# Designed miniproteins, single chains, continued (4): the designs that were tried, part 50

Each design is a single chain, and the fold is of that chain. pLDDT is the mean over its residues in the fold that is shown.

## One batch from the design tools (miniprotein)

Design m13714
Fold by ESMFold2-Fast:
Structure m13714 (fold): chain A 75 residues (1-75)
Amino acid sequence: LTPLQEKILELLYERKRATVSDLAEELGVSQPTVSRHLTELERKGLVGRFIGDKTYYFLTPKGRELVEKLRREKA
């Protein structure tokens, strides 16, 4: 994982779900940059998405487990 991907996973852990726009605003990076990383994380099975009024991203069980492991390692 890149440092930016780890930050995306941490934000999704805290928020339960977020849009590309939400993540871009919080991380101070462009929406295309966030979208590219979300696509890679989805391919790795760490995030999922659902389409309602907007496209929302969320942690899979695998992604949540990884974030909890990273949080324990830095504690």
Scores: mean pLDDT 82

Design m13715
Fold by ESMFold2-Fast:
Structure m13715 (fold): chain A 99 residues (1-99)
Amino acid sequence: MRLTPEEFLDVLGRVAVENPQYSEAIRTAVFGPSDEQAAALAAQGIPVVSLNDLLFDNKVTDADQALAALREALIAYTGDEALAQEIVDLLRAEMARRL
């Protein structure tokens, strides 16, 4: 399914509102960490990438690519693969509701 960057960000916003326990992880993956947090992550060798930049730079062009990029960013920032997969599954469920 093709999604515009705006449609994908709306899906992310809905999932974050419905799942406040994941809202900070989603925000960090989408918009990147703060400059202070980015410096701390760089010191640990963790790459700093914004999903928002990837979407608007046309680096991802479909929903599966956007979900894969989000999952990778969540794993990089949280170190929790199960958390990343749960968030991705919630996003897929929200996208399916918009059919």
Scores: mean pLDDT 71

Design m13716
Fold by ESMFold2-Fast:
Structure m13716 (fold): chain A 61 residues (1-61)
Amino acid sequence: SREEIARLARTPAGREAVAEIERLLQKNGKVTDEDIERIAERTGLSVETVRRLAELVQKEL
């Protein structure tokens, strides 16, 4: 759910993922599947979770 993803974004791992997603969007205008996989590996979050965080960040920016 959106509420679940919003709560996850407030964890240390979720905040790191959001910060990296924002950086990539600002620098490149997009986040690729490879970027999502790299963020997931680095933060310990699932690829699906990072993808949902990327969607949420894109809607807010």
Scores: mean pLDDT 80

Design m13717
Fold by ESMFold2-Fast:
Structure m13717 (fold): chain A 80 residues (1-80)
Amino acid sequence: ISSLSDSQKEELLKRIEESIRRLGEEAAEGDGVSKGVLEIFAVTGIKDPKKRQEALDAIAAGDYETAEKIMIDDVRKELS
């Protein structure tokens, strides 16, 4: 549960979305470091084991758009 104001939640979500999207784009172009960072974000950020596994499976399959969506949806839900 977040104690942040609506304005702070919006800015935080925007920053997180931009960072995840950038990492996904870099990983899709073959950057193994960006792929590894996405895996760390999935493991450390997603507390639901099922959603975490779905994100990791998407990353392993090279489906970074699906992984990005899962991670962003999780953050958005946590901030709501």
Scores: mean pLDDT 79

Design m13718
Fold by ESMFold2-Fast:
Structure m13718 (fold): chain A 98 residues (1-98)
Amino acid sequence: SDMDNVINDFSSFYNTSTNPDVINGVSTVMTGINYTINGNYTDSIMTLFNGYNSSTNPIVINGVNTAHTGVMYMSNGNYDIGIGYFNDSINGFVTGDT
């Protein structure tokens, strides 16, 4: 499924990145996605909001904030748009970590 692909892409990048700030940012997004798939949008939104607000790394701020926007769309029933934002988030992390 599209969500399984998103989870796999974040998990794969988490295991291959060597940048500690990026690893922490991806871990924060994965935690937010886990809350989202369990229907816990409140904790997902809070986790991601705190994640990008506590970072000083522009890649992490952008990646986590993009994922936060994806969760907001999913919480409002716009699943396909939310998936698009998760794909944009992982692409931002991958491109920025080079």
Scores: mean pLDDT 86

Design m13719
Fold by ESMFold2-Fast:
Structure m13719 (fold): chain A 81 residues (1-81)
Amino acid sequence: SAAELEELLAAARPALEAARANKDDREVRAIIARLVGKALGLPEARREELAARMRADDESAAAAIAELRALQAAYNAQLEA
């Protein structure tokens, strides 16, 4: 839910602010991927895999983002069923 996502964002805020202060765009993407994955109910191992792909390179990050978008679409379809 939106409330769950807000709580997760609040918990991650110090790490996000530190990554942004360091201009570490890969770490920012990794933190966001973990938050989105948790909101979508993904297992911890999958969230860690997605975060690692965000840190690796832009091609791996793009593929991980596409997977997260597909999972979000599937999650929304499940809520309508």
Scores: mean pLDDT 77

Design m13720
Fold by ESMFold2-Fast:
Order: structure tokens, then C-alpha cells, then sequence
Structure m13720 (fold): chain A 98 residues (1-98)
């Protein structure tokens, strides 16, 4: 779907910008992870409004990877927030599949 592709590109660009800002020392890895939580919440809300299973699946995958990254960085509180987003996106996906 055209809207799905546009949202995936937008989300990917925002995540890539956060990664660059960390690499350039403009923000901390913790700040980047916190901003990624907000971006994922926006992506999940968009997927819910559009009943978009592809975006819900993508949100699950990204949230899982960022939970692993947060654990690796010694930020268990942020890892738990990403795991909650995995559960939220999975629940949304299950609702769309009905």
C-alpha cells in the first residue's frame, strides 16, 4: 500500500537520523532510545487507525531489536518499555487478523 510504504520510509528516516545524531555526539544513546519509543508509539497509533498489519509487524520487529539494544547498553527500564510496545503491536496485529 502506498501509505504503508510512505510511513515505513518516514519512520526509517527518523530512526536513521537518531543513529546519526548519536554518532555525531549530538544526543546520547539513552536519548535516542527514548525518542525511538515515541516514534514507535506514533507508528503503532498510525497502524491502528489504518488497520495496517504490515506496519504492526514492522513495529514488533523494530521494538524487539531496540529492546535487545537497550539491554546491551545496560538500560533495563528502556528495554521493558520496548517489550511493552512489542506486546501492544502484537495485540493490534491479532485484532487486525480477526
Amino acid sequence: MEKTEEKLLEFGRELARLARDVQEGKITPEEALRRSIELLKELIEFAKKNKDKVLADYAIDVARQLAIEAERLGMPELAEEFRKLVDEAQKLKDEIDK
Scores: mean pLDDT 86

Design m13721
Fold by ESMFold2-Fast:
Structure m13721 (fold): chain A 81 residues (1-81)
Amino acid sequence: MEEKIKEYQARIEADPKDADAYTYLGVHLLQAGRLEEAQRYVAQALRLDPKHENALLAAQAIQLYLQGKPEEAEELISKIK
């Protein structure tokens, strides 16, 4: 878990426009229960690429967590590739 978060942080430092890195960092933060950080990174991914399929799924999963529906959120996360 922590290793993947550090890996994606390093990718963002190397390429601040890597929408994939922001998306996957957000997903791993969400799975770690760090909801506010996950929201910020997914929002940045969507600013870089508004049509990014995985970032849109991550944003929907975050919204489900905010609504108290973590099982539905985890189902959406499982579709991220």
Scores: mean pLDDT 82

Design m13722
Fold by ESMFold2-Fast:
Structure m13722 (fold): chain A 120 residues (1-120)
Amino acid sequence: MESEEEKKKIGKGFLEFMKKYYDVDEERILALLEGEGIKVESIEELTKEDVIEFLTKRLELSEEEAERLRKLKNISEILAVEYLVLILGISVKEAIELVESGKYKELLDEETLELLEKYS
């Protein structure tokens, strides 16, 4: 249902985010995804659903919280939830509410905001 170009955008956004905040290469990211039960042959094959499944396991999201992530517009909003929870230490519930309201942008530094806007 995603175009090949949109699939590549999802994978590239996830890769750039993980490299920036966790200092990991593509091989490490693929290993992390496999550890959470998500098997893709390359980062470009990542779908929005794969990223949501990864975050659901990684952040221990409820079914309701995972469904709220599925309703987010793009990969950048989904990655903003991860940033707010794992980098800034905000609760999952509060992070999702901040992203849904757009108020999360007030909490991001310029470099983080620029990276996320690149994949919006």
Scores: mean pLDDT 80

Design m13723
Fold by ESMFold2-Fast:
Structure m13723 (fold): chain A 91 residues (1-91)
Amino acid sequence: MEAGERAERRGKEAYELKDGEKAKRAGLEAARAGSLAAEAGDGEGGEEASEGGLYAALGGYKAKSREAVTAGTGGALAGIGAAFQAGEAGE
């Protein structure tokens, strides 16, 4: 999924750069990507979104941005939920 792959890349970039604003945006994009993955039943997109959200949260910790940590954590959880749901739907 394009949104999940993008969220993963942006999350990792924000983590490397220790940029709180980029981390916050990456976390929000990961949450959006997780929601799209859940709607599409896309487990791989959910995994990508969860990784993007996790890196965004870690980037937020490095940047000391509570907003980025919250957004990244939300993105990671949305991605995990989407991946889990896709696995269940496959039965």
Scores: mean pLDDT 80

Design m13724
Fold by ESMFold2-Fast:
Structure m13724 (fold): chain A 64 residues (1-64)
Amino acid sequence: MDPNLPSTEEQLKAAEEALEKGDEKALLEAINQLDKTVPKSQESKVAARTTGLRLRMIGSKIEV
């Protein structure tokens, strides 16, 4: 655990908010931050969730 960083849930919430605002840059920055800071034990679970957020952002551009 990294006590000086936002929690994984807080970082995921920020990514979800960026997606809701349509802010692709903020979403990608939040995902990159998660990739660098997430604990090894949660890495696979967080990667699955961030992949879902990326797919939702891309889907919104493909007339879905």
Scores: mean pLDDT 72

Design m13725
Fold by ESMFold2-Fast:
Structure m13725 (fold): chain A 75 residues (1-75)
Amino acid sequence: MLTLEDIDKAYANIKGLIKKLEEEKDVKGLEDLIKQLDELIEWIQNSDQPEEVKEYAIEKLEEAKKEAEEVLEKL
């Protein structure tokens, strides 16, 4: 079962990856990450996780996806 701490750690790692891909101007890497985030959000929505964990995870992943999309638009 996912914890809020697990989500915070995953979010921090995803943000770090977005920054690395931005610095490297890796358009394909950003596109692949956005797709993976969409798939992960759908998986969490359909999972048997507590509602609090689902809501928090989806919120954080949607924030990360938006950041990745904004970075991709600037490249």
Scores: mean pLDDT 84

Design m13726
Fold by ESMFold2-Fast:
Structure m13726 (fold): chain A 74 residues (1-74)
Amino acid sequence: MITLDISSLSEEERQKLIEEIKKVFDETYAKVAAENAAKGLDPNYVPQEVEDEMKKKLIEIGNKYLKEAEEKRK
C-alpha cells in the first residue's frame, strides 16, 4: 500500500492530484471497456498488464506531486 502524506500539500495541490488520479482511472477503464465491447468480452475484464501499467502511473504521479510540492516550498 502506498502511503502518501498529502497533509503537506495545499488544497489546490491535493485537488490537482485527485483530479489527475481520477483521469487515469476514467481513461483506463473507458479504453478497456471499449476494447472488451469490440471483442465481445466482459466489460469488467481488466488485463493484468493494464492493471500493472495503471499502478505504475499512479506511483509516478504521486511521487511527482510530492517532489514538486517540496521544491515550491523551498
Scores: mean pLDDT 73

Design m13727
Fold by ESMFold2-Fast:
Structure m13727 (fold): chain A 73 residues (1-73)
Amino acid sequence: SLASLPREERLALIPPLEAALADADVATRVAAALQLGRIGRYEPATRPPLERVVREDPDERVRQAAALALGYL
């Protein structure tokens, strides 16, 4: 589980997931937003990329996933 990972390893997951938020594939961006939400229970550094997605992503499903990840839903 994410809680059992060392903090350094949890933080190392953030950059590739931030890159995945810019992927051409909608399903990939949804999955990345939800994974960042799980990490965000422990690491506040996930909030700025998720807040960008809520404002800027063209697909409603991706915006909803990011809003859920932030606790806005």
Scores: mean pLDDT 84

Design m13728
Fold by ESMFold2-Fast:
Order: C-alpha cells, then structure tokens, then sequence
Structure m13728 (fold): chain A 100 residues (1-100)
C-alpha cells in the first residue's frame, strides 16, 4: 500500500516535471530570467510535495507518537512547501501575462 502510493506520487511528480519543462522552454523565448525562476521554484515545489507525502505516510503508519526529529522534518517541509508554492503561484501569474 505505502509503496504503491509512493509510486503513484512519483509518477505524478514526473508528469508535473515534464509540464514545468515544456512551459519553461516556451517562457524562455520571452523572458529567460523569469523562465529560470519559474522552473527552479516549480521543481522545488514538486520535490517538497513528494517529501511531504512520504513523511505523512511514514508518520501515519507508525503506532508510536512521532519523534521530535520527525516532527521538525515534517514542519520544515510544510513551511518550505508553503513558501515555494506561493512563489510558484506569483511566477505563474507573471508567466501567463507574458504568454497572453
């Protein structure tokens, strides 16, 4: 179950990366700096999403309470994920204006 869920998440992440690559290449024709920022932020957002899902499943599977180290790792991923997600959203808004 956990392995199947992680495989599914990884497959979705790979498809998302392909979409990011395609959009970044198109955006680079108009704004290379924005394209680079968008690509870097979007790839980081995808990576953090995969890590969050993995940690969430590991924590849910354990009958023991989470350790302080596990909670710190999870909290860090959540906080970084929120910041990067907000950055991607703003960059996407800029990219759409350039592509219109």
Amino acid sequence: SLEERLERINKIAEEQKKTVDALSKELAKFDPELAKKYREASLKNIELGVEESRLRFELARSPEPPTPEQLERYQKVIEEGKKVSDEVRKLMEEAKKRLE
Scores: mean pLDDT 84

Design m13729
Fold by ESMFold2-Fast:
Structure m13729 (fold): chain A 103 residues (1-103)
Amino acid sequence: SLKEEVERILEAWRAGKVLDLSELSPEAQEIAEGLRDLLGGFLFHQEDIAIRGVEKILEALKKHPEARDVVVPFLRELAETARLTGHDKVAEAIEKALKELGY
C-alpha cells in the first residue's frame, strides 16, 4: 500500500540507508521527492529547496490523503527541530502546510 511504501522510505532514511526510488509506485515517488528536497534542504541549509520540498509534499498529500497518517507526524517532528535550530522559515512553511491539510 502507499502507506507501507512511505513508512519504508522514512525508516530507510532514519537508518541512513539509500533507497532506490525507482522501485516505488509513482504516488510514493512524488512523496519521496518532496521529502528528499525538504530533508536535503534542511540538512544542507538550503532554505529555498527545503520550502520547495514542503510544497511538493503538500500537493502530494492533497492527491493521496491515505499517506497523511504517516507523513504528518514526521512533518511535525521536523517543524519542531527546525524551530529549535533557528530555521524559522522552514518551520513556518511546514506549519502552514499542516494547517492547510487540517492539522
Scores: mean pLDDT 84

Design m13730
Fold by ESMFold2-Fast:
Structure m13730 (fold): chain A 59 residues (1-59)
Amino acid sequence: LPSDEVLQQLFELELQYLDALLRGDYDSAHEYATRMAELMLQAGASQEDADDVRNSALR
């Protein structure tokens, strides 16, 4: 289960990810999604959930 620090980092990355999507900056959105996916995997999330986050931007 993730620590409070990891949850805060995920929240900040989610805000940056959404901002990038709203701007149509899919390269930045993909970068943020990749970081979120990696943190989710480290926190014990499933591979499918992590892949879904990554794929929601570019792939």
Scores: mean pLDDT 73

Design m13731
Fold by ESMFold2-Fast:
Structure m13731 (fold): chain A 83 residues (1-83)
Amino acid sequence: NVVATLAELLSNPKLLLSTSNADIAKRLGLSEVTVRKLRKYFLGQAEYVPGPKLQQALAEELNMSEKAFTLFVTSKHLPLKKN
């Protein structure tokens, strides 16, 4: 099967770029517009930062705790809404 796991999609920029917004949207239960913004975020091209609700949904889909997800995105030098 050519369908990548969500962890692979989010960890590999080349794979993320080659996977359609519709396929990612279907997997995450999100709109294609939200997926387009998430793609830019995970590629480090971000004017967009996912909110807490979306961060929770992503952590859950990746089978990660909220703490583990925070460490994962921080290890990629991606911004989080923290102040």
Scores: mean pLDDT 67

Design m13732
Fold by ESMFold2-Fast:
Structure m13732 (fold): chain A 96 residues (1-96)
Amino acid sequence: MAPVRGKAGYLAEARRLLDRMEKEGATPEDFAEIVYLLALAGHLKEIESVLGQEAADAAVFLDYETILKYVQKKIEEVGEDGLLAELRRAVDRAEA
């Protein structure tokens, strides 16, 4: 009855959020949640590949506010659709 969470559980939650964001639209907070879930699953290299080293360093400490800042910066650079595509690829690699 407790939520079953491990690395696979965090990745499954990230996948569900990505699917929801594709259907309903995405907020910067939704993207930050995906990055936070990747950090909890230990996929810091995937975070670095999408948002850069400073965001990956923040993710080591689960610093949500700094993660959100780098998410917002990335949205300005590639747009919401561009970031959604990059995070989907990152989750796909993490699941492999």
Scores: mean pLDDT 81

Design m13733
Fold by ESMFold2-Fast:
Structure m13733 (fold): chain A 68 residues (1-68)
Amino acid sequence: SDELIEKLAEKLVEELGLSREKARGIAEALLSMRDWSDEVKIQFLTKEGELSEEDARKALEIFKELTK
């Protein structure tokens, strides 16, 4: 849902200092990949999302907290 994307994006801005535009793009991508492995999500976040491994791991933890 758009509300979940916005909530995840806000947390990514707050915790990782990403721009809202970049955070929204990452949030949309993670939600589309919800059922994929953690390894694939981390690979996406580092290669396409341009996050460090530490920031990618943090983004994934935030995603899991919000989506269970």
Scores: mean pLDDT 83

Design m13734
Fold by ESMFold2-Fast:
Structure m13734 (fold): chain A 86 residues (1-86)
Amino acid sequence: MRRFVQQLIDELENYINSRKLNNGEKALAYAELAVTLKRLFGASDEEVQPLLDKAIDLLNSTTDPIESTVLNATKKYIKEAKELLK
């Protein structure tokens, strides 16, 4: 249900933001969340698009070096989320 998915998004965003994560780690978390909600919870494009946008913005705005594993995983999830939003 849309209300349930939005509440789940809000709770998971609060969890991500309560942790001492750098911008690269937050970008990965948001990208993975976007894919998971679309694949497993039947989230709408409108519910998932803001999470994908936030992941891309965090990845592009980070001034710290991103570990290659985190960067590659984030790019993979962003690509997968974009394919799911067609």
Scores: mean pLDDT 78

Design m13735
Fold by ESMFold2-Fast:
Structure m13735 (fold): chain A 99 residues (1-99)
Amino acid sequence: SMKKIEEELKEAEKLIKENPEEVKEELEKLLENYEKGLEKLKESAKKLGLKEEEFEKILKAFEKLKEGIKRALEYLKKGEVEEAIKALKEGIEEALKVL
């Protein structure tokens, strides 16, 4: 649901503005666990019998989200909270476009 995603994004914006250091740590952990998530995703795709075309879309979506998170993390390290929020939103929007 787009409405649910918009509500989650508004809450995320609030959390980033109020606790940027905590959000930075959570994004760092998310990136560290990204490769393990990809391995589990590949295994799940094989078990579910997903077509190669559908699996490639999912991989592209994850790559776009990862790029957004990396950009947001770099902005948070510089104290640029508004730029970090923009980077996360762009990553999510690009991920949704390929799904």
Scores: mean pLDDT 77

Design m13736
Fold by ESMFold2-Fast:
Structure m13736 (fold): chain A 62 residues (1-62)
Amino acid sequence: DQQLRIQQLQNGYQTSQQGAQDSRRRARELGRRSERRGRIARRSYRSLTDVYQKLQQQINSL
């Protein structure tokens, strides 16, 4: 019967909408985690930059 199938399709649609919202929420959470990892990477890069600057100063002092 068509009415039962329509109800099943509506339930499937609602489940798909919830899945889409969950996926968007996860994407935002991953974005924030990537931003935090970016900050950690920048700190590590600064340490490497300090080493690079010391090497440059040694070369320029020659």
Scores: mean pLDDT 74

Design m13737
Fold by ESMFold2-Fast:
Structure m13737 (fold): chain A 72 residues (1-72)
Amino acid sequence: LSPLEVAILHARYTVEISGVYVDYKIGKISAEEAKKRLDEIVAEARRELPDEPELVALIEKQAEEVKAEIEK
């Protein structure tokens, strides 16, 4: 992928992960459901981006950070 394509994909996954956190914060989904959805997003990234390990690692870190915020 070009640097621009990596940036666009990273932004798309960031929006998706942030959406899960927002839905949790406004009470639309439970903590358990939010964590499950984050795991699903990471699994999807691994399937769709097998040749982009650095991008997948960034997506995994974002999901992990959101999970840490949900854990209290």
Scores: mean pLDDT 84

Design m13738
Fold by ESMFold2-Fast:
Structure m13738 (fold): chain A 87 residues (1-87)
Amino acid sequence: TMTVTITTTEFPGYREEVLELLKSIFDEILSFRVKESSGKIGGSVIFEAVVPSDSQKPVYRGLYSMDLRLRKTDKGYVLRLRNMGFR
């Protein structure tokens, strides 16, 4: 298994939109959780997801209001999402 760390800004429906985005990038999501959260809209939130280690084809299929950066590391993937309305 590989760990995916996702950093983004909290907005209404953020959990559902982040999970849908991950499902569009990775073939399978084994687990998904909030690792850290400010608990307020506009604050920072960090998610952690686990994917199979042979999941080799990240394919972005679109949330147009987010800026997506994906990095592969020796220990997994790091994904950063920004609200494009402010940055």
Scores: mean pLDDT 62

Design m13739
Fold by ESMFold2-Fast:
Structure m13739 (fold): chain A 63 residues (1-63)
Amino acid sequence: SDEVREEIIERAKKLIKEKGPDYALEVTERDVLRAYLRGEITPEQAREVSREIEKLAEEAKKK
């Protein structure tokens, strides 16, 4: 669902600030996989969320 997708993205933003981008990426990629396996998001939504998280992590590394 869109709510689950937004929750994962918001968690990624928080973890990037608190723990850094590498840790955030590791944790939130597992969150995406769990949501997908539980049927809470589609395969397309899982790919979209993963790309958004990767973009946020890369942007954080530049700053």
Scores: mean pLDDT 82

Design m13740
Fold by ESMFold2-Fast:
Structure m13740 (fold): chain A 75 residues (1-75)
Amino acid sequence: MELLKKAEELLKKAEEHLRLLEEYGEKSRELDATGTKEDIMEGASYGALGLGHAVHATVYRNEARKLLEEAEKLE
């Protein structure tokens, strides 16, 4: 069932983006905690990158959901 395979692939991509969101969020918090201007600015950059990954994770999850719904209709 090709649709289930594609949905699984998209869920794995979403999972990777959520992992990166957590990694960048942790790095952002760590840098912000140092209190230096340079670290705070770098932390803000990591925070922005993390938000980008959150958006991608949502898109992939929504695409996977549509494929799962389509597969269910064919069955």
Scores: mean pLDDT 82

Design m13741
Fold by ESMFold2-Fast:
Structure m13741 (fold): chain A 119 residues (1-119)
Amino acid sequence: SPREQIIKLIDEIEKLIKEAVELVEKYSTDPAQVAEIRELAERALKTLEEMKKAVEKGDINTAYKKLDEFIEIVNRLVKLAREIAKKYNNQELLDTIKKLEDAVSRLYLLVRFLKWEEE
């Protein structure tokens, strides 16, 4: 079902955000950038958890609002992580960011579809 696919994508996105943080912590020598990535990741993961709970309850309006909040946070995370990946020539982090962007795009389309079905 679309709801099961959304929950699975949220779990995949959570894993990818955690992997991106671990790679930034491993390769970045800038404590301020690491702290900013951690803060953005914590906010993104909290918003994803709230979105997951809304989807599980069938509260599609709340899920859609949480998606919008999540997209704003994750775009900031992706931008900073990409700058770090390029600075350190870290292909693994670039690959993780690409997977994250692809998963977020799929999540956006599925949540929009679910919102559309509720009219």
Scores: mean pLDDT 88

Design m13742
Fold by ESMFold2-Fast:
Structure m13742 (fold): chain A 74 residues (1-74)
Amino acid sequence: MSPAEQALALADELAARLRAGEASLEEFEAAVLRIQELLNSTTDPAAAAQAERRLAETGLLAQELMPRVPAPPD
């Protein structure tokens, strides 16, 4: 499994967890960071573009299901 394939699989799992109501904001952020690390290690632009699109869809889903944005520090 390539890094881009791993990123896609993690994005799909994250989306499924969001739809199930199982993901917290911190879990979402940790998963996104891991997906981006995998994308940084891939050199295939087509595979990277597919994974980035899936991550963007997952982010949109998170906005619908987790509408909490942390306040800036005082």
Scores: mean pLDDT 74

Design m13743
Fold by ESMFold2-Fast:
Structure m13743 (fold): chain A 87 residues (1-87)
Amino acid sequence: ATIAELTKNADAAFLAGDYDTANKYVAQLLSLLPEKAALVNFRSIVRFYTNIANLKSAKALAKNVLEYSPYESVKNAAKELLAALNK
């Protein structure tokens, strides 16, 4: 899957309110993006989920990123989010 393909699929899932499918494509996208872009996108999607009070989807994305992300900065952002959500 290409970055453009994953972005299109993630956007379609977000528009449909299918956040489990959106997280699947976002997790793949974040692993393929350059580190700085991955961090910015992770933070933006977390902000979106918190704004709609979908903490379950925010937590699920953070857990996936923590397990599979190649980027230490993105993993650290995921750790901070999980710590905040578990208080």
Scores: mean pLDDT 85

Design m13744
Fold by ESMFold2-Fast:
Structure m13744 (fold): chain A 68 residues (1-68)
Amino acid sequence: SKIEEIAEVVREALEKSGKEEEAERVREGILNSSDVETAYIAGLYALQELASPELAKEGIEKIREIME
């Protein structure tokens, strides 16, 4: 599902950014989203707040593609 794809992109970006504990917590939060739009917004926020700038940009592009 798109929610699962978004959750995985965000988890990987956060892990690579050295945020291993946050990665798993945020992944679970995204997976519990009621709809794809909520998951997308949560993913964008997590990437912008917690990921390194480069990995945030890459992750945002990937989740934008998933939403198509």
Scores: mean pLDDT 85

Design m13745
Fold by ESMFold2-Fast:
Structure m13745 (fold): chain A 63 residues (1-63)
Amino acid sequence: DEVREKLEIINEISELLKQGKYEEANEVIKKRFPDLYEKYKDKSVEEQLEILIQEVAKLVEER
């Protein structure tokens, strides 16, 4: 389930951000969502996470 996998990654990024591990969170985004990272690399990691959540919500609506 693509949606489930993306939600698990979003949760991982959220936990890293709560721990102040911004560099590690950014690396997860770069590795798992390279297209999103490249498009929004000038945005904060928190903004990139919000965009990821919106993209996953859109995928759920398309199911």
Scores: mean pLDDT 79

Design m13746
Fold by ESMFold2-Fast:
Structure m13746 (fold): chain A 65 residues (1-65)
Amino acid sequence: SSLSPEELKKKGEGLKTLGLSLGLDPAVAERTQEAVEAGDAEAAQKAASEMGSFLAREARLAVEG
């Protein structure tokens, strides 16, 4: 990932908050946050895909910068 660990953490937290605000499964939101914080774009996209295509795309972009 081209982003710093601090930037990845902030983006992961933002995606978790967004997922929860949309009424999505907290466990899926948490797995998506963990994958984004790890800088793994593919894992983040796969985790977020359970929440729909929009969040899957956003999770990937959060890691890629």
Scores: mean pLDDT 77

Design m13747
Fold by ESMFold2-Fast:
Structure m13747 (fold): chain A 94 residues (1-94)
Amino acid sequence: SEAIELLEEAARRLVELLRRLRRGEISPDQAFAEMLALLEELRERVADDPELEALITGMIAAARRHRAAGVDVETILIATASDLRALVEELRRR
């Protein structure tokens, strides 16, 4: 499934972004901006699936709310990668 491959690729890219953040190679603000750009790219690539597009849009909104509430970027990255992997598992059951 192309959708599963796209979601797994996005999750792997978020894990690499988390590694860069943990190594101090990227600032929290830069990591957050790159995560949002990645999710926006993913949303555009799944635009032919309205349910997936709506779910990714919800993830972007949730990430912005958590950041505004003072949740650290590392926690937001971990939660977002986990949500993408959970969505992969749901799609594999269909």
Scores: mean pLDDT 89

Design m13748
Fold by ESMFold2-Fast:
Structure m13748 (fold): chain A 94 residues (1-94)
Amino acid sequence: SAELERLRRELLKLMEEAGESKERIEAVEEILDSIESLLGERAAKAFLYSLLAMLSQDKKYEEEAIKLYEEMEGKKKSAAEIETELVEKVEEMK
């Protein structure tokens, strides 16, 4: 989707600006692809917004991550918790 592509580009830009290694960026892209494939587009968006919130400290990204996660799981979590739980879910499914 156009929103997913936009979020992926914004995340890449922020990770590069933060000085993240190529290895870390590739690992994040692999996890993101696994989340989208195994849990769907909403989970991928929640993951992207959670990382954007953590890197940018922008409350708007955190609010979107929380909203999407609540729609999926019926409970509220912080951006950091959302990232951790989605990574754990895909690792358990591999």
Scores: mean pLDDT 85

